Designed miniproteins, single chains, continued (5). Designs and how they scored, part 38

Each design is a single chain, and the fold is of that chain. pLDDT is the mean over its residues in the fold that is shown.

## One batch from the design tools (miniprotein)

Design m17380
Fold by ESMFold2-Fast:
Structure m17380 (fold): chain A 69 residues (1-69)
Amino acid sequence: DALKKLKLALEYLKKGDIDSAIKYLEEAIKLAPNTNAAASASQAIRSLELGNVDTAEESLKLGIELLEK
């Protein structure tokens, strides 16, 4: 499910594996399109493309929170 993909993305991001983090963020967006969580995941991808890992982690954590509640 999308929540599992976001959690995997966060795990890989914490390990410094940016490519795997982006892959799982893209998979999460495909599983839950047009949601606030997908918007947060898209923002996380954009932040990673710009080299802003801290902002990406914040956006990703928000996406997880939105799907867990």
Scores: mean pLDDT 84

Design m17381
Fold by ESMFold2-Fast:
Structure m17381 (fold): chain A 69 residues (1-69)
Amino acid sequence: SISPEEKERRLEEEKLQLKILSLLLDGKSQAEIAKELGISRSTVSRHIKRIMEQAGLKSREELVQYFKG
């Protein structure tokens, strides 16, 4: 079983993923999202990958269609 601290860390990770998703759906580029959130472009890419894995999606276009269509 995972600790309560690990569960809190996962919740914070999910909150960041939701912010990234919201900005992505608003038409922001990875570079713009990185600048807005004060994180690296690589970190944005990792979170997008995690969102796609959680939703069973294979591309950014499919992700946008899934959440916006």
Scores: mean pLDDT 78

Design m17382
Fold by ESMFold2-Fast:
Structure m17382 (fold): chain A 63 residues (1-63)
Amino acid sequence: MLDRATEEAERIIRKLLEEGHSIDEAIERAVKRLLEEGYSPLEAYQAVGEALERLKDLIDKTY
């Protein structure tokens, strides 16, 4: 299950966007971080994609 990877990606992307990085830069940094943590490239990219949707959809849903 990708839940842990997705949570890490979401945290990294959120932080980078707050620091003024672009979405593309945030994606690249999150993928790199997940690869360093031992996730496969496929898992890293899937987790980042899901995290991007969750940053919008899950926050809106918790309303």
Scores: mean pLDDT 74

Design m17383
Fold by ESMFold2-Fast:
Structure m17383 (fold): chain A 58 residues (1-58)
Amino acid sequence: MAEREAERAALREAAAGYRQSVAAGATAGEAAPAITLVARDGSDEALDAALALMRAEA
């Protein structure tokens, strides 16, 4: 899909899973930088920054 809305939704989902795993004591730092950024803030600004990181690494 070419929609940033879908990419944002996927990033939020991955970040939520990461936050939940960290809260459960599973892992603290093995997520991609984009996911870690969104997991910390969850803000729209963090999503934009995370998408920019993904594009830079593509």
Scores: mean pLDDT 65

Design m17384
Fold by ESMFold2-Fast:
Structure m17384 (fold): chain A 75 residues (1-75)
Amino acid sequence: SEARNEEGLKLTQEGLEAAKEGDFEKAIELLKEGAKVAEGDVRASSLGALAMVLKKAGKDEEAAKLEEEAKKLRA
């Protein structure tokens, strides 16, 4: 759905903005929600953004799992 992908993109942008402000807890929450509502390429992008924020927060193992999930969506 275009509406779901628009909402997912908005949540991803808000999550990345929270990460820029140093609020990683809020960023992770918003990015997880964005990935849940989005589909296809938008979902893969949301998962990639979430993995990047998780690495910055020191959650490397969780980030690696999401990078693998995003790769499977793009394959």
Scores: mean pLDDT 84

Design m17386
Fold by ESMFold2-Fast:
Structure m17386 (fold): chain A 89 residues (1-89)
Amino acid sequence: HMERELEEFRRRFAEALERVERLLQETTPPSEEALEILRQKGRQIERELTERFRRNPVPVEELIREAERRLLEAANFVVPKEYNEKVLG
C-alpha cells in the first residue's frame, strides 16, 4: 500500500521537477549552477515529503501539490533578482 503510493509520488515528483526546470529555462537564462541548486533542493524536498508521508499518510494529490509549490519556490530562489523584479513589477 504505502510503497505503491510512494512509487506514484516519486514518479509524479520527477515529472513536476522536470516541468519546473523547463519553466525556469523558458522564463530566464539559468546558469548550470542555478539548475544544479534547483536539483539539489528538489532532492531535499522529495526526502522531506517522503518522510512526512511515512509518518502521516495523506492523499498523493495533496503531497504532489505541496511538492509543486516547494519546487516553484526553489526555482524562484535561483532566478536572478533582475528577472524577479520585472515579473513582479
Scores: mean pLDDT 75

Design m17387
Fold by ESMFold2-Fast:
Structure m17387 (fold): chain A 62 residues (1-62)
Amino acid sequence: VDKEKLLKLVELSMKVIKYSVLILELERQIKKEPEKAKELQEKLKKAEEELEEYVKKEEEIE
C-alpha cells in the first residue's frame, strides 16, 4: 500500500468529518438563533460546498 496515498485519504476523510460536524452545528445554531439565520445559512452553504469538494477528491483517490 502506498503510504502517500493513505495519508492523503486520511487527510480528506478528516476534512469530510470536520465539515459534516460543522454543517450539523450550523443547523443547530440556526434553530437556536433565528435573528442570525441569514448569516448562519450563508455559512452553512459554504460548509456544504466545501464538503462536496472534499468528497469528490476522496472519490478520486479511493
Scores: mean pLDDT 77

Design m17388
Fold by ESMFold2-Fast:
Parts: C-alpha cells; structure tokens; sequence
Structure m17388 (fold): chain A 78 residues (1-78)
C-alpha cells in the first residue's frame, strides 16, 4: 500500500499551513488551505482525515466556528 510522496506531503503542508494561519488569527488563509488540502485528498487518506478532524476539534474548542465549519466541509468534499 503506497501513496505518492508528493501528494501526501502536499496534503500535510496545506493542513499545517491552515493550522498556523488559524493560530495567527488568519481565518481567510486557513479556510483556503483547508480547501486546497481537500482537493488533493482521496477518501482513504487516513493521515489527512485525522489532521482535518483534529483541526475541527481544536477550532471548536476555541470557539472558532468558521474554521470548524471549513474543516468539516473539507472532510465532506473528500
């Protein structure tokens, strides 16, 4: 079972960029990065699904509904 390194790495980069943007209060950039990550993911991408799910929980716990919804929509688009 193998994933192309670049596809997997791009998904990770986009999710990390979204988390960093969220941490800095740049919600617009965070939403865009999550949408980009979703476009690169396949339904069976466990790493991406886990990362997006984690972002959703973190955003919800911090009361950032916009980011939580963006993460959930990204998960739904996979």
Amino acid sequence: HMRPPFASEEVKKKILEAIRAFDNGDYETAKKKLEEAAKLMKPEDAIGVLALSTLYVVAKNQGKEDLAEAAKEALDKI
Scores: mean pLDDT 70

Design m17389
Fold by ESMFold2-Fast:
Structure m17389 (fold): chain A 61 residues (1-61)
Amino acid sequence: SMREALIAIAKSVVEAAEQRGIPVEVNSDEELIEKANELISKELKEAVDKAIEEQKKRLEE
């Protein structure tokens, strides 16, 4: 189901954050999904900013 897929994705995101030293405590699937959304939003912004910077450097090469 879609809910099971979302939980699996959320769990993977939280586990990745924990491996990077960001402790995350969640007691429900709803909390897990909410925390994963926050982490994805932050990481996505950082990835976009990095991609823009890399494109600027390639235009200068």
Scores: mean pLDDT 74

Design m17390
Fold by ESMFold2-Fast:
Structure m17390 (fold): chain A 80 residues (1-80)
Amino acid sequence: LEEALRLAKEGLEYAKKGDSEKAARLAREAARTARKEGASEGIVRTLEEAARYAEKGDSEKAAEALEAAIRMLEEEIERR
């Protein structure tokens, strides 16, 4: 889950800068990585929602979804 968390944090940095294209790419990579690492379906869906918001150019909603996914990933890492 650490790699998915790293990608989600990078995506959040770009979303905060308004770089929706890079945020979308990183959110999608984070979602694929989270799925491969066995993250809960809720985390994967939240990362996919972040990617969709970023693809629409909604950097603020993308950042909100990425922040939620980051919290969920950190909680799941602590439980393992």
Scores: mean pLDDT 84

Design m17391
Fold by ESMFold2-Fast:
Structure m17391 (fold): chain A 104 residues (1-104)
Amino acid sequence: SIEEKAEEIAKLSDEEIEKLLKELEERIEELREKLLEAIKTGDEELAEEVFREAREISDLAEALIKAGVKEALKLLMEAGALEVAAATQLVVIRKEKEKKRKEE
């Protein structure tokens, strides 16, 4: 649960929290690149991976905020935007596949 994650985060040092924030920022950048690749290639599995991982980062960011790490609000907003973008692109990819199948 998010509450259990917040309790674990509360045990971390300031240095460990800074490291976690940087790792999450790097993961967000990687997910942006993966989303662009999924859009370019029509890869549904890749878009679904971005959606799942963005949701995981969102949960971790919420746990960080609950543990008192206000700096995680930016990560929550960015992960939330990626989740919405990935969900939207899944709809677009699926519609294009459906359209191509009907033209056969």
Scores: mean pLDDT 85

Design m17392
Fold by ESMFold2-Fast:
Structure m17392 (fold): chain A 50 residues (1-50)
Amino acid sequence: MEGEELIRRARELLPRVPELAEEAIRLAEEGKLEEARGLIRAAEERVRLE
């Protein structure tokens, strides 16, 4: 399911961007998948620009 994939991706971001990753996991668990995806994308971009 999409929610499980989003949670998995957010967990990979926890050591680099914990605040965004934790919020994304919370949103995905609440079923707010679009909001969770947005936060995951933002965190991924931040790590990539490191």
Scores: mean pLDDT 79

Design m17393
Fold by ESMFold2-Fast:
Structure m17393 (fold): chain A 67 residues (1-67)
Amino acid sequence: SERERAQEAAEELAKKAAEQAEKETGLPAEGTGSLTDDGVAVVTVKTPLGTAVHRASAADAIRAAES
């Protein structure tokens, strides 16, 4: 389903963002991707330096994850 694809996209984007943060900082990073009931993808990246939260539509998240 589109909801499942969007959830997977959010998780993939979170994984990529965390990996990139670890490469750039040399510090541990935790990435969490989720989809809200309203169909908004939320990507959270937590590092010892701070937490970043990104929000996107399901369609935009899928497009970004496939790129």
Scores: mean pLDDT 82

Design m17394
Fold by ESMFold2-Fast:
Structure m17394 (fold): chain A 61 residues (1-61)
Amino acid sequence: SRDELIARLEELAREAEALGDRGTAALLRHAVQMLRQGKLSEAGAEALARTAERRIAELRA
């Protein structure tokens, strides 16, 4: 759902910020706003979440 996707993107933004990737955190927070405004599709948000998950995994390596 949209609400589950928003929660997931917000959690990924917090994780990126904690790892020092402020750029990724800012992009994810912007994506949450776009989702809330209906300007980003759920499919687009899912793709962004997957990309962010890969980035966070790289930062933790």
Scores: mean pLDDT 86

Design m17395
Fold by ESMFold2-Fast:
Structure m17395 (fold): chain A 95 residues (1-95)
Amino acid sequence: AAVEAARAGGRAALAGGLAAAKAAKTPEAAAAGAAGAIGGIGGIFQAEVLGDGLGGGRGALGGGLAALRGGELAGSEAGIAGGRAGIEGGLRGIE
């Protein structure tokens, strides 16, 4: 369950981070979106390739937080939704 939650959270953070970066009108929003996507990728890699629910969950949580901030700064509903889902999946992966 932890690995599946971390994987789902990582995918959500990646999608949200990319959406936030695409919608970004400022360097701050673009950087936050990019950080969300990078954290999401890391979470996916840790969970799916290494079977590490804790490491994957931490990556998804960090990526989700960054994607949420990027989405808020950019006014991207997809960025906000992906960030929130990344946080939720990340927390479930850690627990």
Scores: mean pLDDT 85

Design m17396
Fold by ESMFold2-Fast:
Structure m17396 (fold): chain A 66 residues (1-66)
Amino acid sequence: MLKKIEELLDKYEVDGKLTKEQLKEVARELGLSEEQIEKILALAEKFGGELTREKALAVLLAAAQQ
């Protein structure tokens, strides 16, 4: 799972960050549920609508392990 997440982050990131739309695409390609996607997007809103690559990796990995 970790390698797959890193590959998708490499594909979608811009300047080391991911927007909500990019995070949604990564999460969908990982097969996360709509509930998990909504939680990730809510977290991104708390940080101005974007997550750093490192934060995106952490939240996507946590969601994929639930």
Scores: mean pLDDT 81

Design m17397
Fold by ESMFold2-Fast:
Structure m17397 (fold): chain A 93 residues (1-93)
Amino acid sequence: KGKELLDEGIEKFNEGKYEEAIELFEKAAEEDPSLAIEAYAYIGLAYMKLKKYEKAIEYFEKALKLAKENPNIGDETIEYIEEKIKEAKEKLK
């Protein structure tokens, strides 16, 4: 259920349907909290595409907090999310 919503969200994201993708990613995170890091990171990316940089930062920071709290998540994922937060902040200038 949650995984299906995440996969559908990724499909919508790849089609450029970012608002529909965000709705699906939110539902995926609610149905399966184990998908929340991935879902929130994708929501951040979707908001980047929509040029809603403040919202992108909010969701990347949510993903980052969960990633740092999860010992099974590696530094590569944390570094990727931190880089996306930096990118979004540069766009707000």
Scores: mean pLDDT 86

Design m17398
Fold by ESMFold2-Fast:
Parts: C-alpha cells; structure tokens; sequence
Structure m17398 (fold): chain A 63 residues (1-63)
C-alpha cells in the first residue's frame, strides 16, 4: 500500500504526463545519437502522447 503521498490520485495523471515527457526525452536522445527509433518505440511514444492528452484534459477540468 503506497500511502506515502495523499497525492497518489493526482500523481497518476502527473505520472502519465511525466511518462510522455520521458518518452520524448528518450526519443530526442536517440535522434541526437543518430540512431533510428524502432517501430515499437514510435508506437509507445504515440500511446504515451494519447495518455498525456487524457491527463491534460483531467487537469483542465480541475482548474
């Protein structure tokens, strides 16, 4: 049980946003290295983007 933070519910949406940011950073690092992303990595990034959009919509409602 992770009751360390009462913000666990808010952290779920924030985690989705952070995951997308992490995927974006990982992709940028690979681009800078001159390495091509695999199809799985591109698909993962697209899925993370969708989840981030859902999280943003939830945050907008909270605002």
Amino acid sequence: MAKLEEQKEVSRDVAALLRYIGEEIDEEIKKKKGEELSEEEKKRLEEAKREAEKAREKIKKDL
Scores: mean pLDDT 69

Design m17400
Fold by ESMFold2-Fast:
Structure m17400 (fold): chain A 58 residues (1-58)
Amino acid sequence: MEEKKKEALETAKKILEELNAEDLLDLVEKTIEFLLKNGHIPTEEEIKKIVEDTKERI
């Protein structure tokens, strides 16, 4: 789980940096942690979706 969380967060951070939306990292991280708590390990594509949805809502 630790390894999976680290990889997911690193992927999210890179996507946020590319979109110039690093201020959304806390919200994206919270969403990823919620999924991991429910036993769902997000894929890279799911992480991109979470980032885009978070950015669009702000």
Scores: mean pLDDT 76

Design m17401
Fold by ESMFold2-Fast:
Structure m17401 (fold): chain A 74 residues (1-74)
Amino acid sequence: MEEALELLREADRAYKEGKLEEAKELALKAAELAEDLRLRATALWAAAQLAEELGKEEEAARLRAEAERLAAEA
């Protein structure tokens, strides 16, 4: 099973526990390890949403742009 999917499940659990910083880091790690471009885009999009909730608007914008670029190529 792709390790990136397991990291995304961990990110979801962290998010539900209110650990936004940890959830973002797990989503970013999932993007780094993702073998599939669509999964990588999904992980980057999740990280962008978490960065936005953390008030890191510039980081969120950068991650969102990268996610959209990868999704278009997948």
Scores: mean pLDDT 82

Design m17402
Fold by ESMFold2-Fast:
Structure m17402 (fold): chain A 110 residues (1-110)
Amino acid sequence: SKKEQGIIDSGVEEVRRLAEHYGVPEELTERLVALIREDVEFARLMGDWAGMVEIVDALGRRLDDPEGAVATVEKTAANLVEELRKKGLDEAAEVLEELARHVVAALRAA
């Protein structure tokens, strides 16, 4: 549907923005985008998580709490990975785990 296409397009845009900002490898980004384009629910979950990471990172900088930001990103990624695996989306879960490791590494390097 048109609404589902909007969710997919938004998810792709938010994931590409997150990947560029945190220096995620292009190959990993393209794997994520391909999975997002195939599953509207995964697109929605990824868009929500990417937006949350942006907010948490900004708050961590403002509050001088980078470790709290890292802990929140790790916990929310782990929860989403578990949810994806329960849905049988094992490849999506694996790719999200790799994405989260890159985001956490970038946050710790900043």
Scores: mean pLDDT 87

Design m17403
Fold by ESMFold2-Fast:
Structure m17403 (fold): chain A 81 residues (1-81)
Amino acid sequence: KVELLEALLEALKEAKEYPERVIKAAEEAAKILEEVYGDKESAEKLRKAVKEARKLLKEGKKEEAVETLIKTVEELLKEAE
């Protein structure tokens, strides 16, 4: 679980210039959190961040969209021990 979140955080930081790619990575990670790890709470938090990031992209706030996802993943990592 922690390894998944760390890999996602790395991908988010490296792919900041491609926000659609980082949103897709976050959506896939949320699915893995729920289906593989049974962590529905973390999956739901990440899906909420994805929804907010997509809204920010529609508003032209590309950097804020990526930062929203980064903050959420960092919070989930802190909760994961």
Scores: mean pLDDT 78

Design m17404
Fold by ESMFold2-Fast:
Structure m17404 (fold): chain A 59 residues (1-59)
Amino acid sequence: MDEEIEEKLREAAETAAKFQGLSEEAKKKILEGLRKARENHATVGPDAGGGGTFENAKP
């Protein structure tokens, strides 16, 4: 189980919440995106950068 990775995703969401103007929905959306990206890259293999999708990647 990758508890360490899960904690990093959670911390990233908390960091986003520090920025004024982000709603709880945006925070969850970011967390979900990070979790999904982690699953994709973990299965595909090691990737330097981690761009995911930059099309329509708005908060």
Scores: mean pLDDT 61

Design m17405
Fold by ESMFold2-Fast:
Parts: sequence; C-alpha cells; structure tokens
Structure m17405 (fold): chain A 117 residues (1-117)
Amino acid sequence: SAAELQRRIGAMVAAWQGSSRAEGLSEEEVARLRAMPEEDLVEELLALLAEAGYVTEEQVERLRALFEELRAAVGPGDAVGLVTGVLMAIVELQAEGVPLDEALARALAAAREALAA
C-alpha cells in the first residue's frame, strides 16, 4: 500500500541518517543502510517506487537528474532529504488519485521552489 511504502522509505532514510526511528527494519538492514553512500540509497528508493508502480523508467531518469541537481546545490545529506520529500509526495498524490505524470510534475515543482529559496 501507499502508506506501507511511505513508512518503508522513511525507515530506510532514518536508518541511513543513524536515527533510532528505523521501525520495521532488521538490525542487519539498519547496519547496511548506515554504511551506504547517498547515491546508492537514492537508487534503492527509486527502485522501490518503480517496482511498486509509482514511477516509470523515464521518470526514474528525471528523478536521478533532480538528485544530481540537488546534490550540487545543497550541503551533505540535504539532497537526500529533499529527494525523499519528492518521493513521498509522488506516493501521497497518487494515493489521492492524481495520475503519475501530474504527481511527478507537482513534486518536481515543489523541489525546484525549495532550491530557489
């Protein structure tokens, strides 16, 4: 479900950040995520959304390009937080009945406004 996917994404990012709020993950998964480079974490999050049908292969390429744009613009770790927000928004909007292309467009617009601030 959308809520389960959002919880999984949140738990993975929390584990990567070293947070104790990694509910639903094993100690081995937490250790793996904590050692993971940011680009590898983002690739795993994109793969989860694609497998669940929330993004297409073309949209994964656009989100990967956004992550590189964010990474160039903000300090260490901030790009992961911003892209996670985009992925959460895509899942939430589609759960509310917004079509894939519109959900992506709205999430990307919000991320670009955050970059411009």
Scores: mean pLDDT 81

Design m17406
Fold by ESMFold2-Fast:
Structure m17406 (fold): chain A 116 residues (1-116)
Amino acid sequence: ASEEALRVAREAIDRLAEAIARLAGHEPTVRELLGVLAAAARHAIEAGTAEAADQLEALGEGLGAYLRRLGEEAGDPALRVAGDAIETVGRALAALIRARDYAGARELVARLEALA
């Protein structure tokens, strides 16, 4: 349900904010990737299609995987947490768009932009 997706995403954004505060390095990279996800999400909301939602979910998975690898290479567990959170938010945004909960999706985009 869209309410569950919104709740899960809010919790993931809180974990993401905590992870950013704990980063030993690569904070500009994490913030840039948040900006990329937020911009892609705005575009997907405007498109309002299942295809756009699928692409947004795939982007979140890719960004999450990238940050998890970066965390492994840098020895920073906060980067792994940020990666997991970004993937979760991307998936939830896609679910909200599929459910046509554009208000919920826009709330999450605003929260991501505040962290970027």
Scores: mean pLDDT 89

Design m17407
Fold by ESMFold2-Fast:
Structure m17407 (fold): chain A 57 residues (1-57)
Amino acid sequence: DKVAEAVRRYLLLAGAPESLAQEVADKVRAGASAEEVAADLGPPYRGLVISAFTQYG
């Protein structure tokens, strides 16, 4: 999915661990909303997830 790949890419570019980026992307691919995945993330990563959904969702 375009959104899941964009989320993974944005998190990695922001310095997130590969394991975290993959976990979040897997949740997005499984059908989690931006709000659901963002709730578990700190402010810098939360904004990137929302941006990915806005651009590709």
Scores: mean pLDDT 79

Design m17408
Fold by ESMFold2-Fast:
Structure m17408 (fold): chain A 88 residues (1-88)
Amino acid sequence: ALEEYIKGSIAFDEGNYEEAIKHFRKAAELSKDPDLKAEALFNLGLAYFKLGNYDEAIEAFEEAAKLSSNPALKELAEKKAKEAREKK
C-alpha cells in the first residue's frame, strides 16, 4: 500500500497522471488503514481531475471524505468534489 502510494506521488509530481492513477488506485485497494486509503483516494481524485475525468474525481474525493478521520482532509476532499462538479 505505502509503496504504491509513493510511486503514485512520484508519477503525479512528474505530471504523469495516468501512471499516478494506476498507483494510487492500487494503494487504495491494498490499504487496510482507512486513513491511508482516504489519502490514496484523495490523490487518485486529484490525478483524475488533472486529466479532466471529473466524474471519477468526484467519486474518489467523496469516498476519501467518508473514510478519513482527519477533519482537514475531509474538508479539502469535499471542496475538491465541489470544484469537480462545477467543471461539469
Scores: mean pLDDT 86

Design m17409
Fold by ESMFold2-Fast:
Structure m17409 (fold): chain A 70 residues (1-70)
Amino acid sequence: MEEVKELVERAIDALNEGRYDEAAELFRQAAEKSTDPDVRKALELMAKQAEEGNRDIAVLGAATLLASLK
């Protein structure tokens, strides 16, 4: 859980820096470490949004997911 949160936070930072490929990879790494299939699916969708350059959607989705992991 903590490692997944750290990867998601790093992915958000990468998105804000315009490093979309790195952000997508970080979201995929977080998905692989997630034991919850719904969380994994959400992270895979965020990786796709990052790859497509949809920064705002990826950031909002990731932030919402991160808040729910409390």
Scores: mean pLDDT 81

Design m17410
Fold by ESMFold2-Fast:
Structure m17410 (fold): chain A 57 residues (1-57)
Amino acid sequence: MELIERVAMKDLGLTEEQLEEAKEMIRRGASAAEIGRRLGLSRRNAANLKRALERYG
């Protein structure tokens, strides 16, 4: 889990705080579009991040 999170941070330019916010949003049932808006990611990158965190987070 930890290594995948570090790779996502590096590839998407996310901070640790932004990654934790994404995890909390997913726990609350947020959509990929909502995550993308909050973190400034494209819908594709937000969808990929959501899938990774749902699978391994």
Scores: mean pLDDT 74

Design m17411
Fold by ESMFold2-Fast:
Structure m17411 (fold): chain A 58 residues (1-58)
Amino acid sequence: KIEELAKKAGLSEKEKEILLLAVVEKLSQKEIAEKLGISQSTVSKLLENAIRKIVETV
């Protein structure tokens, strides 16, 4: 489902991974940031980009 949508929308590997962690694993942006060793602002930006690409594709 999500994997197929991400591929169709042209998400990067990092955008896809963050989207899966948020939607499938139901992790918060803070939890994703801690897991990946990046800032919450970076996670937020990657999620916004992923959602925009999906919305523009659907």
Scores: mean pLDDT 77

Design m17412
Fold by ESMFold2-Fast:
Structure m17412 (fold): chain A 67 residues (1-67)
Amino acid sequence: SHMEEIARRYGPEIVATLRAMLEALKKIAKERGVYDEEWFQEMQELLDKAAEELAKIAGVSLEDLRA
């Protein structure tokens, strides 16, 4: 399927990019004194769930999406 091909080809790169963006946002939030630990925990959980679903669709290991 088209989605399966996209998930296999771009899933790892997209997840890595989103993780890097979340870490950059966390740093900015801390520097500006607006860091919300609960919000960042919720975002991390959503990203982890998205990575798990992409791994399922693509037929790749979750470790490949974490690196």
Scores: mean pLDDT 75

Design m17413
Fold by ESMFold2-Fast:
Structure m17413 (fold): chain A 96 residues (1-96)
Amino acid sequence: YIADLQKPEVQAQLREAAVALLEEVREMVRAGRVDSHLAALTTAAMLELSLLVLAGVPGAEEALRLLKEGVAALDAGDLEAAVAHLDRAIETVRAM
């Protein structure tokens, strides 16, 4: 499993999954839909980014940090700040 994280095709799949999950989370936050489905998608995005961090992919730690800051902003009720952090996280993953 850990050895598979070093494969370029596995890292590409994790990046693609992370972008898709982050975009869905961003759309839900922008729409004001803060429910258990958002929590599940956010947890999945954190897992994908954590695997990229374990793989040593540059930018993965920053993307995970931005997602965590977005979640903190959401918990504080600052939807605009949450969307801004998610936008930065998506851009960071796309730049990997």
Scores: mean pLDDT 84

Design m17414
Fold by ESMFold2-Fast:
Structure m17414 (fold): chain A 72 residues (1-72)
Amino acid sequence: MEEQIEEEVKLALALIYSAIADLDEKRGNLDGAIESYRKAIEILNSIKNPSEEAKAFLEDVQKRLEELEKKK
């Protein structure tokens, strides 16, 4: 159960950073958006046994970060 709680907390934190990144991107703050997506990726990568949901979320965030970095 500790592993499940850890994943749930980390997913919640990653979702918050992803939301901040989306808002920053919409405001034109590309550097802030990139930083927040990187934090979300770091958190998701720290999950010991990621669920399919966590893996899919990580993939989506990574693709979004790549798109933002191409705009630099």
Scores: mean pLDDT 81

Design m17415
Fold by ESMFold2-Fast:
Structure m17415 (fold): chain A 69 residues (1-69)
Amino acid sequence: SAEEEALAREVYRLDAEALAALGRGDLEAARALVARARALTARMDPDSPLAREARATVDALEAALDALA
């Protein structure tokens, strides 16, 4: 749906901002952005392939942040 596409696009925007924050060493900003992306994926239809792909990108970023802790 258009709503799911808009949510997925916003997740990818937040993911890109989190990666930029990581590049600057700003772990606090990166964690906040990933948390916002996670909240958006929770609003998507869990059975949607688009939602599964968006969640996978957030999961990967959370794993990267945890590896830096």
Scores: mean pLDDT 87

Design m17416
Fold by ESMFold2-Fast:
Structure m17416 (fold): chain A 73 residues (1-73)
Amino acid sequence: SKKEEAEKYMKKGLSYLRDGDYQKAIEYFEKALKIFEEIGDEKGIRQAYGMLAEAYYHLGDFEKAKEYEKKAL
């Protein structure tokens, strides 16, 4: 299902985030977010925004991190 595909992308993003590959983490979280938005998965959307905020924070893009943190609410 599309939900399983989005969850797979979230898992890949989390793996890259753990490994310090913040650019790859962002790419996979953005892929997951797009699918969660398409299917209207509100919890998935919030999780993806939260992970994007964390990845941008580690990348040093504090303005984008704050923007995504706000969207995760």
Scores: mean pLDDT 90

